Designed miniproteins, single chains. Designs and how they scored, part 102

Each design is a single chain, and the fold is of that chain. pLDDT is the mean over its residues in the fold that is shown.

## One batch from the design tools (miniprotein)

Design m3542
Fold by ESMFold2-Fast:
Structure m3542 (fold): chain A 71 residues (1-71)
Amino acid sequence: MNKKVEEKAIELAREKAGLKNPKVIQSNLKDEEPVEMKIVAVEEKDGKKRAIVAFTYADGSVSYAVVEGDP
């Protein structure tokens, strides 16, 4: 669990996707710092808003986190 990277994903979802009360629901993060983080999708369903955040690592591999919040 990389808590600092999860907090960065939450802030990105708040700033760029407009999520309120955001929290990480799913992630498959590595135990290393990503070199890039970006939102690749935003979905609205059942009164919830979700941002899918991609993390790119120095070796070119990618992990994802799903951040869920209120619209």
Scores: mean pLDDT 80

Design m3543
Fold by ESMFold2-Fast:
Structure m3543 (fold): chain A 110 residues (1-110)
Amino acid sequence: MIEELIELVAERVEKKLREAGASEEEVREIAEKIKEEIERLEKELKDPAELALAYAVALGILRALKRVHPELEYVGELIEEVEKKLKEYLEKADKEKLEELLKEFFEVLE
């Protein structure tokens, strides 16, 4: 399931951020870069399955940022926007293509 991917990304990113002692400022900068990257991908990618995967990875990263610095309202607002877009693309995505992309992504992570 896509939620398993989101949580796997969140756990791995959270661990790295905690080990690095990431500051509030560094976490904010990462969140801004994630926003810029998803806006770029929205212009370049046209397939809902590929966009759903991109938004799922972004959501995982943002969840990690929120866990490390829960006081950052900006990250919470981005999570809400990303969750809404992810839901929209999941409803439009070809299920078989999404399952294939998820399998390929999990193989790269191992």
Scores: mean pLDDT 84

Design m3544
Fold by ESMFold2-Fast:
Structure m3544 (fold): chain A 61 residues (1-61)
Amino acid sequence: SLYEDALEDALRILRLLLNQGYPREEAVRKVEDYVRKVYGDKLTPEQLEEIIRRVREEAER
């Protein structure tokens, strides 16, 4: 589904940024900006908020 593709894309980008040495807060911000730009008009607001929530949770692991 588009939601699952967007979530996978977001988590992949998060991991790449963290592995490249970006600070956690900066990596999360960049992924949030990316998701809103690419998927903001394609997903519901609730789906976007859930992806961002999961990105923030994953960054703290």
Scores: mean pLDDT 87

Design m3545
Fold by ESMFold2-Fast:
Structure m3545 (fold): chain A 63 residues (1-63)
Amino acid sequence: GAEINKKAAISNGETALKLAEEGAAQGAVDFAKNSMLATGKAGGPEIQRIAEEYIKEVEEVLK
């Protein structure tokens, strides 16, 4: 359901940020992609926005 996918998006996003901060670029990208896949299945605009913000933050850290 939507709540499960929202939790997955947040959890994967938080893990992606942590990995990016530790310099694990590929792992961070993979977790960001998992967040987007979760939001694609959920179809909720708020969940999609959460995943998009995490991807943006991960990419910013990896610059």
Scores: mean pLDDT 74

Design m3546
Fold by ESMFold2-Fast:
Structure m3546 (fold): chain A 81 residues (1-81)
Amino acid sequence: GAVKATQAYNDFVNRVKELAKKLEEEGLTDYAKRVKEAADNQDIPGLGKIARELRAEGKEEYANELYRIQADYFFALVDAA
């Protein structure tokens, strides 16, 4: 339903903002900007690309968090439908 879909989106955006804050605190300002832009556009493939790049640079904790955010949002949307 619409209420559950709105909650899923709000949770997704808040989790991306928290991840972006952590990335900024680590000096990964470009990645922080890119995850925010992808979230604003609901660009899930773009978030997947960013996660792969983070992993390639040894930032596996942030890549794994981004994968969890994407998976949780997808399943929350399925449950809302």
Scores: mean pLDDT 83

Design m3547
Fold by ESMFold2-Fast:
Formats: C-alpha cells, sequence, structure tokens
Structure m3547 (fold): chain A 69 residues (1-69)
C-alpha cells in the first residue's frame, strides 16, 4: 500500500498505525524542503527506511518504507 502525506503529524500517525496493525507501508511525503527534512528525521526515529529523496526547486519528495511486521 502506498500513502501520500503532506503533514509531519499525518506521516507519524500513519507509521505508528502501520506498526500497530502489523503492516508494511510505502509512504510518500511531499512538501517544502524544511518539512521534507523533518519527514526524514521522523522516519529514522521510528525505524523506517528512507528509500529515496527527490528535490525539485523548493519541494522535497521523500519515499519511506515502514518497518516490516
Amino acid sequence: MVEIKNSISALIEAMKAARERGEQLTIVFEGPKTMGDLAIDAAKRLGATVLSVEEKGNTKTVTIETAAP
């Protein structure tokens, strides 16, 4: 399952919910560079893998794979 998130709170909630359900998710975060950096930090703190980071102008797209169940 792929989820797109534009909020750090939504990203954190989705990652925690996936862990609670025993699901592995691929989550794509799209937002300003500063928010993208926060998304990378949140992913690492929750034990997720950052698969890719794409920067285009002032937008950063971060693809995150949550921990396996």
Scores: mean pLDDT 78

Design m3548
Fold by ESMFold2-Fast:
Structure m3548 (fold): chain A 73 residues (1-73)
Amino acid sequence: MKKELATNYLVAAGIAFVAGDYETALENLKKAYELGADKETVIKWLSKLAEQARADGRTDVAEKAEELKKEIE
């Protein structure tokens, strides 16, 4: 079921985020959204990802997260 797959990708994104793997977190958030994850949940996570990635000097990931958030909003 697409919703179950979306939830699995959200969980994977959270794990990657906690591990500091911002590229994998972003990829999994994008996939979760494509599979029907709740838009507001994805936007919330993209905002957190962008802030944390930018704080860690990963402006490349932060900019991509902000771009995806803008496309979803």
Scores: mean pLDDT 83

Design m3549
Fold by ESMFold2-Fast:
Structure m3549 (fold): chain A 81 residues (1-81)
Amino acid sequence: GSLDELDLPEEVRELLRRASEFLRTVKEPSEAKERLEKAQMALVVAAALYKAGVLSEEEYQRLVEEQTREIEEAMRELGWE
């Protein structure tokens, strides 16, 4: 399904969309690329688990904040402006 179907804040959904578009331009393997891919997957999984009622709101918010920072840092390391 679309990332828009997940219970993510709008700013986080926009960040995921931009990160996914940016990843399509990054062809070379790197630790930063791997961290970006893992953080995106972790955020999608967290959103799905929250929607399913497995995660509390507090646990979900913490994971969103943590993975959002990781995405932003990895994107900066890969030269995203």
Scores: mean pLDDT 76

Design m3550
Fold by ESMFold2-Fast:
Structure m3550 (fold): chain A 77 residues (1-77)
Amino acid sequence: MDEIKNEIEKLKKIIEKYKPDEIVVETETSEDGRLKHKQLVKGLKELGYEVVDEKGGGVPAGFSGPNRNNVTTLKKV
């Protein structure tokens, strides 16, 4: 939990420094990955970014095959 919080705070500082117009959030489809994804997207919305595209991960981690991550694209408004 503290690791996710620290990573989000670090990411917020990087975004504030570089002020990118577009940010792509990509995380694993695990429970931790989904929680991290939700917290990152929430943090980006707090910085004035809006979700423009969302792609969900399609396969459980135990399946042999291409495992798609959760991908969310946000743009600065």
Scores: mean pLDDT 71

Design m3551
Fold by ESMFold2-Fast:
Structure m3551 (fold): chain A 94 residues (1-94)
Amino acid sequence: MPSLIDLIREAGNFFSAKLNEIVKNLDTLTDEQYRAKLKATFKEVAEFLLKYTNKEMTKRILLYLARLARADLESRGLRVLPWEELEAIINEAV
């Protein structure tokens, strides 16, 4: 079984690759399209994590990744969803 650190690294790499693809086209996306792409991304990462860990740990890892990503995007002046919307997306994904 991969270590927790290895799972976080792998999930983080997958998530960042998907998020970067969304972000490069961010100016062309409506808020609904942006939400839909984030929902799909969190669901894919959740499905990956659930092969190796439980729902509680999966949710914790996704919240960690979402917090880091939101802070990074906001620091770059890029559009971010409210934290409450990200939490809802993660709760639906797990």
Scores: mean pLDDT 85

Design m3552
Fold by ESMFold2-Fast:
Structure m3552 (fold): chain A 90 residues (1-90)
Amino acid sequence: SAVAEFMASLGELGRLAQELAERHGEEELARRIRELIGKTLDAVQAGDYAAALANLDEIRRLAGTLRDEELSRRIIELADRAKAAVERLA
């Protein structure tokens, strides 16, 4: 289901944010991504899909600031999967 795909993508984004803090010293970036994950979940629960998409786009933008190309790509791919799931809910 679109809800299951959305929740799975957010869970993986949270895991990668933890990895950014613990293994890459990117504590502030990890904090910002976790905050955006929470805002995205709250927006979807409220039916505010426009806000959810905007928060996911901000996660994509933040990922683009990473020098680690593999982590950047993985975060962007997960954000795009979450966006596709949100678009199916709208």
Scores: mean pLDDT 88

Design m3553
Fold by ESMFold2-Fast:
Structure m3553 (fold): chain A 72 residues (1-72)
Amino acid sequence: SAEAVQKETLKSLLDVAKQAKEYSLKNNDLDLFNKVLDILLQSAKKHLSESQVKKFEEYLKKLKEELKKELS
């Protein structure tokens, strides 16, 4: 079903976002995280509903804030 595909897509995007944060933290590379974030948002807009995209965008903003604190 379309709902199952969207759910799997969201899970995959969340997993990649978490991995990107971990990699960026280990390498002290916020610019890399920002580039990955842009790619993930573009993918989300193509495959997810508007409400899911907004929630995902808010999640990415929280990950970025956490990364900035951990890099400080």
Scores: mean pLDDT 84

Design m3554
Fold by ESMFold2-Fast:
Structure m3554 (fold): chain A 93 residues (1-93)
Amino acid sequence: SEIEKLAREAAELVAKAGPLGGSRMADAIIETGKDLPDEARAKILEGVRLAAQGKPEEGAKVMTEALKSMPKDVAEKVARGIVEAARRAAEEQ
């Protein structure tokens, strides 16, 4: 529930930031996800791409699937980092 809520918040913020914000988010996720399995990182990046293209619901779903493949504590930490980065990207337009 918390992971799903955070993924949805991140996707909505990425959608608000648009393609430029999505690019900044991708960079932040690569940095944040350096210790993540390549498959999980790729799914999170796909979720950000979908959200940046105006599909925040699909983006949130893909990110939630990736996050649920991780231990709960790691998933919540990663999700909170994504939300923080998305918020900054949205504020910079």
Scores: mean pLDDT 77

Design m3555
Fold by ESMFold2-Fast:
Structure m3555 (fold): chain A 58 residues (1-58)
Amino acid sequence: REEERRRFEQEGRERFASLSEEQQQIVRGIAATLRAMGDAFEEGLKKGKPPEKAEIIL
């Protein structure tokens, strides 16, 4: 039960470690982008109306 959850997390960590450096960088990049989007969205909610687009800046 609890042991299975710990095993699942450990296996996920091992699988991530087995990825190439390039793949790990991509995953980290995606995670960073999601965090930035979340932060921008939260800031927008606090202000009621963001100045433009908080997430997508071309």
Scores: mean pLDDT 66

Design m3556
Fold by ESMFold2-Fast:
Structure m3556 (fold): chain A 69 residues (1-69)
Amino acid sequence: GELEARERRAESERLRREAAAAGGALSEVRAPLSPEVEEVTREIAEKLREIGDRIDEGIAKGDLSLAAV
């Protein structure tokens, strides 16, 4: 449906705006990341991707609840 495509597009635009704002905030950070912080950040990113996959699976099945996340 057209509505579904529109909602996906609106969500993508919001994420892009949020990423741009985060990029601006990151550019004001003076200190370089330590190797340890970089590794922890990478691990967190991997966990977030797993959560994203679980959300996508729940949506596809139509049974996603906040309690399941």
Scores: mean pLDDT 60

Design m3557
Fold by ESMFold2-Fast:
Structure m3557 (fold): chain A 97 residues (1-97)
Amino acid sequence: MEALRELAKEIEEEAKKESPVAALRLRGIARAVREVAENPEDEKALRLLAAQVGLDEARIRELIRAGDWEGLVELIREGAREVKELALESEKEVKEL
C-alpha cells in the first residue's frame, strides 16, 4: 500500500507540469490510486481505478490478492502514460478546430 501512496504523489507531481486536460486526467488517476491504497477491498475504488487507467478490474484484484504491489504500480504507470498521451493528442486536435 505504501508503494501506491508514493505512486499517487508521483502522478500528482507530474500533473503539475502538464497542460490543463492532461493534468485533470492525471489527478483523477492519482485520486483513484489513493482510494485503492486506503481501501483495497472497496469494489467502487477498484472499479474507478480500472476505468481511469484503462485496466481490467479482475487483473487489479489478482495483483492485490497476490500482494504484487510492484506489478500493480507498473501497470498503473503504463496506463497513466497512455492516458496522458491521448489527452495531449486531443488538445492538438481542438487547437486546429
Scores: mean pLDDT 79

Design m3558
Fold by ESMFold2-Fast:
Structure m3558 (fold): chain A 56 residues (1-56)
Amino acid sequence: SMGEEAAERAAAEVAKVGGEAAGTVARQLILDTAREFGEEAGVEAAERAVRSARER
């Protein structure tokens, strides 16, 4: 799904900055958000995670 692909991409970006464990946690949080609040919320959470990772 779109949310799952977004979660994987965001996890990769988070892992580049915070390491593999941080990426794994980010992926799980995004997927949990999509499950609880819908795919659109999951995609938004993924976009926020990527933005945070890019902010140093």
Scores: mean pLDDT 80

Design m3559
Fold by ESMFold2-Fast:
Structure m3559 (fold): chain A 75 residues (1-75)
Amino acid sequence: SSSVRQKRQGQAQGLLDALEKGEDPEQLADGAVVLAKQFEEQGDLEGAEAFREVARALRAGDIDRARELLRQMAS
């Protein structure tokens, strides 16, 4: 639904803002895993997988990939 999409966009923007402020990528990855589970429980399987990809990128140290994924989700 549009409301689930808006929530996904807001959460993605929140992670982007935290990353730009220099928050710990491993801590942000843990947050992304929590968000993935929440969106999966809401039936947003695409949002859940997107946040799992963000978590994988952050844990791999691929900050540029994580930013790209979050920007795509926030738009």
Scores: mean pLDDT 87

Design m3560
Fold by ESMFold2-Fast:
Structure m3560 (fold): chain A 104 residues (1-104)
Amino acid sequence: SEREKRVKEIVEKVEKEVDRLIAEALALPPGSKEARRLLVLLESSASMLRIYLYLLEKIGEPESVINYVREKLLEILRRIAAVAREQGDERTAALLEQEAKEVE
């Protein structure tokens, strides 16, 4: 449907931004201030998708659409957690992994 197409376009835009930010973060020295700043932007991207998921649930979107967004959010949260761990930020990694369990 037109609506499902719009949801996929929004999710794909978030995925592209996450991919870009991850690539930038991994190119920086672990624990640098610049890498920490990029982790904050990655967390913000995940948070925006979580808000979007909440809005889709609230307006009663089909379960298939909601499950698609939830799956993508879980994937993104786990990817950001892995990047945080590679950057030496075990606390942020643990918090994101806990957030992923709560979304499941």
Scores: mean pLDDT 88

Design m3561
Fold by ESMFold2-Fast:
Structure m3561 (fold): chain A 68 residues (1-68)
Amino acid sequence: MKVSEEEAKKVAEGVLKFGEQMAESSGSERPRRAAEEAAKEIERLAKEGGTHEDVKKVVDEFLKRVGA
């Protein structure tokens, strides 16, 4: 099942908020940059007809990078 652009935007917003919170709490910009990369990938996947599993893979990789 393909992910909609609306769903992808909501997931991207969640990723960006989480990365921003982690950056603020740690004093590092690394979580924020990782979140920006993940958000761009999620949006690109939705435009290309990507699936919910493709988006989940990007989210899981982001969470592992920030230690969540």
Scores: mean pLDDT 81

Design m3562
Fold by ESMFold2-Fast:
Formats: C-alpha cells, structure tokens, sequence
Structure m3562 (fold): chain A 71 residues (1-71)
C-alpha cells in the first residue's frame, strides 16, 4: 500500500530527527502530530483508517525505542 510506504517514510524521518536532535517524548509527539496532520489531509477515508492503524503502531515502537535508549 502507498499509504504504508508514506507512513514508513514519515516515521523514519521523525526517528532520524529525534535521534539527531535528542528530542524528548513530548517533542517527538508534537513533531508526529504536525507531520501526520499534513499527510492525513491528503488521504481518503479508507486510507485514513489504514494510516491511523499503521502510524499508531510505528509511533508506539519509536517511543519504546527512545525510552530504552535513555535507560
């Protein structure tokens, strides 16, 4: 799915920026909200459901990785 590819690219860019700039979890969440809202506006209702499920999963994985890196 093109939506899954767009989410994966967006999440990888967020991950790279979070690591490079040592962003807090709150800053990562704010960056995600900004990037996700921009992409979400271009999607159909069906694509939005696919986006929400996949992006939510990827964001959870990223936040867990960042927490583990700080422990």
Amino acid sequence: SSVLEQVDKMMEEIREEAIRENLSEDEVRQLFIKRASELHETLSDEERDEFNLHAGKKMGELLRELRERRE
Scores: mean pLDDT 84

Design m3563
Fold by ESMFold2-Fast:
Structure m3563 (fold): chain A 81 residues (1-81)
Amino acid sequence: MSLEEQLYEEILKVVEDYLKGKITEEEAIERIKEILSKAPSKEVLEKVLSKVDQYVRETADEKDYRKVRGMLLKAASEVLE
């Protein structure tokens, strides 16, 4: 498995746990930040985020998609600072 695929799967697991009510939004954001910080380049980070966004957009309802998108953007902004 590539590092990109591994990071993608790790973020999807966090998203799934959040949507199932197992973790809070704040905990999900912190875990996503930790996973994204493992990306070897900004390009890999952006590609992983795009894959997660696409998957959630196609599989979740609008409310869940908007919530997850907000969490992904917040985590990414804090990692890129």
Scores: mean pLDDT 84

Design m3564
Fold by ESMFold2-Fast:
Structure m3564 (fold): chain A 86 residues (1-86)
Amino acid sequence: MEIEELATQLGLELSEEDLEYLNSIDVSGVEKPSALKVALLALKKKPKIKPSELEEITGVPAKDIWKVLHDEGVKDLVAAVEKVLS
């Protein structure tokens, strides 16, 4: 799966808890939803990772990541990322 390949490139080992987290995320209006989910998981596990590094590895533009963070329609993603940034 693309998710597993991207996680490996980000140095992430996917646990059962990580898979549950990915399943809890609803994504719409994004060209690469699976890659965006992995980018958000990487921010959760490695909160010091730079958006430019996520863009390079996942192919999701940093602007799209920030757009999702500010999109009130994607409440679960916003809540998850806000918790990571706290």
Scores: mean pLDDT 63

Design m3565
Fold by ESMFold2-Fast:
Structure m3565 (fold): chain A 60 residues (1-60)
Amino acid sequence: SAAEVARALAEARAALAAARFLKSSDEGIQMAEQGVRAAEAGDAAAARAYVDLAGKTMGF
């Protein structure tokens, strides 16, 4: 749904901002960037999967 895509985009942008602010690994930043791109393409499921992977590379 549009609401799910909007939420996934907000979550992905927050994850990317956190990864960059905390100077996370290059892999973590790349995964968060892929999450933003997936959400912008309308794929909320892929966006959340990438955000989860980014979190795991940061120890979450």
Scores: mean pLDDT 79

Design m3566
Fold by ESMFold2-Fast:
Structure m3566 (fold): chain A 59 residues (1-59)
Amino acid sequence: GLFEELASPEARAEAERLFAEARKLLQSDDIEDIQRGVGLALRGIGILVQSALEARRAE
């Protein structure tokens, strides 16, 4: 999507690491692990969005 295309390689790599950890937690049978996985996925999205916005606002 737009955010991945504008995000830096470093931001994409960090988001991919967070998404991989989130995927492991979301496959758990424990509701607390699932909740933590959702949090990590949202954090990864936030990193991509922040990086994309910084790329657009380069001064």
Scores: mean pLDDT 79

Design m3567
Fold by ESMFold2-Fast:
Structure m3567 (fold): chain A 76 residues (1-76)
Amino acid sequence: GWEEIQARIDAVDPETVARIKELVKEIDELSKKLPPEERQRLANKVVAAYIFYVAGDAETALRLLEEALQEAKKLV
């Protein structure tokens, strides 16, 4: 249940949490420069990464966020 999800999140080291927050912030800032359709596409990828993160798969979340950041940089 939610307690198991919380325990998995709490097991993620602080450095990984800080990296996820930084990537999300960078993607958000870049997305503000893009058309609404591209912004929505990036938002969907960030949501997918967040689902993996709350499920306890921080490594997949980081990979998806890094991919989204690279895509955002190519679109600006």
Scores: mean pLDDT 79

Design m3568
Fold by ESMFold2-Fast:
Structure m3568 (fold): chain A 81 residues (1-81)
Amino acid sequence: REALVEAARKNAELAAEVVAKEGEAKLLVPADEDGRVLLEAFTRAARELGLEVEVGPPVKVTGFDGEEIEAIPVTLRPAAA
């Protein structure tokens, strides 16, 4: 769990760099228990970095082994307020 929080913070820092260069960053987070922990920690870290976080509805994606996985699309933008 702590390792997921650290990964989320690093991913938020990278996403902030992408937002600064491109104006927007998009990523997918698994819709499982670990993915929800990662999403919550990521959202908190991104907000601390001055980013707006938009969480979309879960979508099905095909994994490397051909399994269908539910993933949550996340869009990051500069906070206007």
Scores: mean pLDDT 75

Design m3569
Fold by ESMFold2-Fast:
Structure m3569 (fold): chain A 67 residues (1-67)
Amino acid sequence: SATDLLQALAEATADLPADVRAAVGDAFFESGSDVERAIAAVRAVLEKAGLADAAERIAQTLRDAAA
């Protein structure tokens, strides 16, 4: 569910800088409730920030939470 996905996102981003976490949260929220769109939005923000490792890890965590 979207709620479970949001909780997983918050936990998965806890180790990231506060500014990045805020940007990720904003993108996730504005993407709506679609899992694929939410993951794509989060990944785009992280890739723009130069955090390829975090993008991969968080995308996997979100997919697991959505399963």
Scores: mean pLDDT 78

Design m3570
Fold by ESMFold2-Fast:
Structure m3570 (fold): chain A 73 residues (1-73)
Amino acid sequence: MEAEVEERVATVERDTAALEERADEYSIEEWEQAIARLRGQIKLMEEKGADERLIEAARAALARLEALLAKKK
């Protein structure tokens, strides 16, 4: 349902912002594991035909986390 998709998009953005805020508390290894998990979730969403807005939000979150990982290395 539309409300469910909007709630999930908001959750992805909120979780991403929380990870960014606490980025210095995570090791490079923990950050790489979080990115790998998100990539797996995106693949499953695409395979199951999830809402395009949710997939787009997740891909944007992935790009943000990958940029932060690059700064940690």
Scores: mean pLDDT 77

Design m3571
Fold by ESMFold2-Fast:
Structure m3571 (fold): chain A 97 residues (1-97)
Amino acid sequence: ASEEILELADELKEILSKAPDLEVTRDGTTITLTSKGTPLGELFLGRVAIELSKFPGVEVERKGNTLTITVKDTPEAIANKDEILEKIEEIVKMLVL
């Protein structure tokens, strides 16, 4: 993956790691969120899945209490980098308060 996509994945992991009741891991361009089974964790997982699935170049898969986010090394993902980061930061701020 390009440096820009790896930086995007790293920044997404850092922002998402501020969310309560979630475990967040990163492997390259793939970020995995696991809900701790709380209502807040489930709400956050669902909101992230809905909002990130709207962006071209972002793949989102939900399996029970686990959400896998993969950022593809595409021009669309690079072009949407700032918007993707802003959207996730907005979600974290709304749900942490």
Scores: mean pLDDT 80

Design m3572
Fold by ESMFold2-Fast:
Structure m3572 (fold): chain A 90 residues (1-90)
Amino acid sequence: MTLDEAIQEIVKKYPELSKIPREKLREAAEKLDLPVTDAEFDAFKNNGEAAVHLIVLARNAGKTDEEIAEALGVPVETVRKIFEDLEKLL
């Protein structure tokens, strides 16, 4: 499975991610010091895909599950479950 396909499956399983507004995702990227541009955000079909992409980038940058959860305004258990599901899909 490709990363893009795995992200789509996560968005289906965690529809609350699609409820995160674009402005909040931008603020989360800034708080996590991630170099995501507005053009890159515009390339995603929905905010849920953008949210999962930020979660993956943040983990690869060495951010903790707690830092990611706080930045996105989601429960830390949701972030942990997303990574567990991504590992199963990849």
Scores: mean pLDDT 79

Design m3573
Fold by ESMFold2-Fast:
Structure m3573 (fold): chain A 91 residues (1-91)
Amino acid sequence: GSKLGILFAQPLTDEQKASLSARVEALGGKVETLTPSVFSASFPSINREALSLAAEAIGGSVEFSANGSATVTLPAFDMAAVLKVLEAAVA
C-alpha cells in the first residue's frame, strides 16, 4: 500500500478530523495518523499524476518519497479541496 500525508498550516478541528476519517474509509483507505496539524492515510495505490494536478489546482504542493509515500502541504483547511485531493489519490 501507499501512504498519503497532508500537512496543514492551521490545526484541524474535531469535526474536520471526523469528516476526513469518514471520507478515507469511504474511499477504501485506512487512517494512519490524525493530529491537529498532520493527517495520513494508506491506500492500496496512489495515482501520482492525478494527485499532483489536484494539489496544484488548490495552491498546495506535493512531495513524493522513494518509499512510495506522498505528502501534500496545504496553506489552509478547505474540506472541498482536501476531498478533491483524496479522490485524486485513488483515481
Scores: mean pLDDT 76

Design m3574
Fold by ESMFold2-Fast:
Structure m3574 (fold): chain A 77 residues (1-77)
Amino acid sequence: AAQEERNKQIEEELAALAAKNNHPEIKSIRQYADLLLQKYIETKGLSEEQLAQMKAQIEQQLQQLRDVEKIPQELIE
């Protein structure tokens, strides 16, 4: 459906933005991941078990982005 395509586009844009800007802090990154995941659940109707698995994967990916990428000072402000 068009709405599902739009939601996927938003998710991809947010993921690309996170990768491009390299979020400044782990806690902020985790909260951002929680927000994205919550929005995805409401759209896709995921089970609690599937949610936990996806959350762990997203957190792991975001932690790696934080660890390997230098966070620009300008983007923190």
Scores: mean pLDDT 53

Design m3575
Fold by ESMFold2-Fast:
Structure m3575 (fold): chain A 74 residues (1-74)
Amino acid sequence: SLEEVEKEVEELAEEALKELPEEYRDKFRQAVETLIRYVRELVEQGKLSEEQALLVAKDTIRRMLEEIKEEAEK
């Protein structure tokens, strides 16, 4: 279900937040909320399956985490 997809994405985001400096955490949370809304809309429109939505969300969270970490190191 979409609720299970959202829960898995939220759990991944919570783990990612532990690796981020405090300054980036609120921005990251907002980005994750936007991502969850986006993939939900795509599934509801039939453009994405729940399985594809989960994979896209996981990949996007990983990319966002990597980008923030790279920026924080500069």
Scores: mean pLDDT 81

Design m3576
Fold by ESMFold2-Fast:
Structure m3576 (fold): chain A 74 residues (1-74)
Amino acid sequence: SLTPEEKRVLRAALDRAAADGSDYVDRETLIREIQHLTGLSREKAEEYVDKLLKALGIEGSDRIPVAAARALLA
């Protein structure tokens, strides 16, 4: 499951990735926003995103539904 720290980082990165009001964000965009905010390696940022996708039941997806992700990270 997602830790409180992972949720905080993912929420902040998601808000940046979806700042234009998009309904979906690309996995690659979210990875880059996590790296930009945290300085984490690509490998660690991928782990954060993949945990989110698993929690949403869409493991392996390249697109993240913003509303569902925000609800889970609340």
Scores: mean pLDDT 88

Design m3577
Fold by ESMFold2-Fast:
Structure m3577 (fold): chain A 87 residues (1-87)
Amino acid sequence: LEEAKEYLKKAEEKLKEGDLRGAAEYAQEAAGALVGVGNEEGRKYALLAGEYAQKALEALDKGDEEKAKEYIKKAIEYVKKGIEATE
């Protein structure tokens, strides 16, 4: 759980700095860490977070920074929900 929180903090910091790829990668790491420790509801949110982090990386590869930022925000939101559900 602490590992997921640490990666979440890094994802938010990278998003604030405008490093969209770094934000997506840390959101993906947070989702992965949460899948390993989450209860049923927490794991459901972790899988959604991982899906949106992957969509963000795909959008970045296509040069769609607006979509990437939208997906990163969703990934971060789902990581937060998964952490809350697990606590």
Scores: mean pLDDT 81

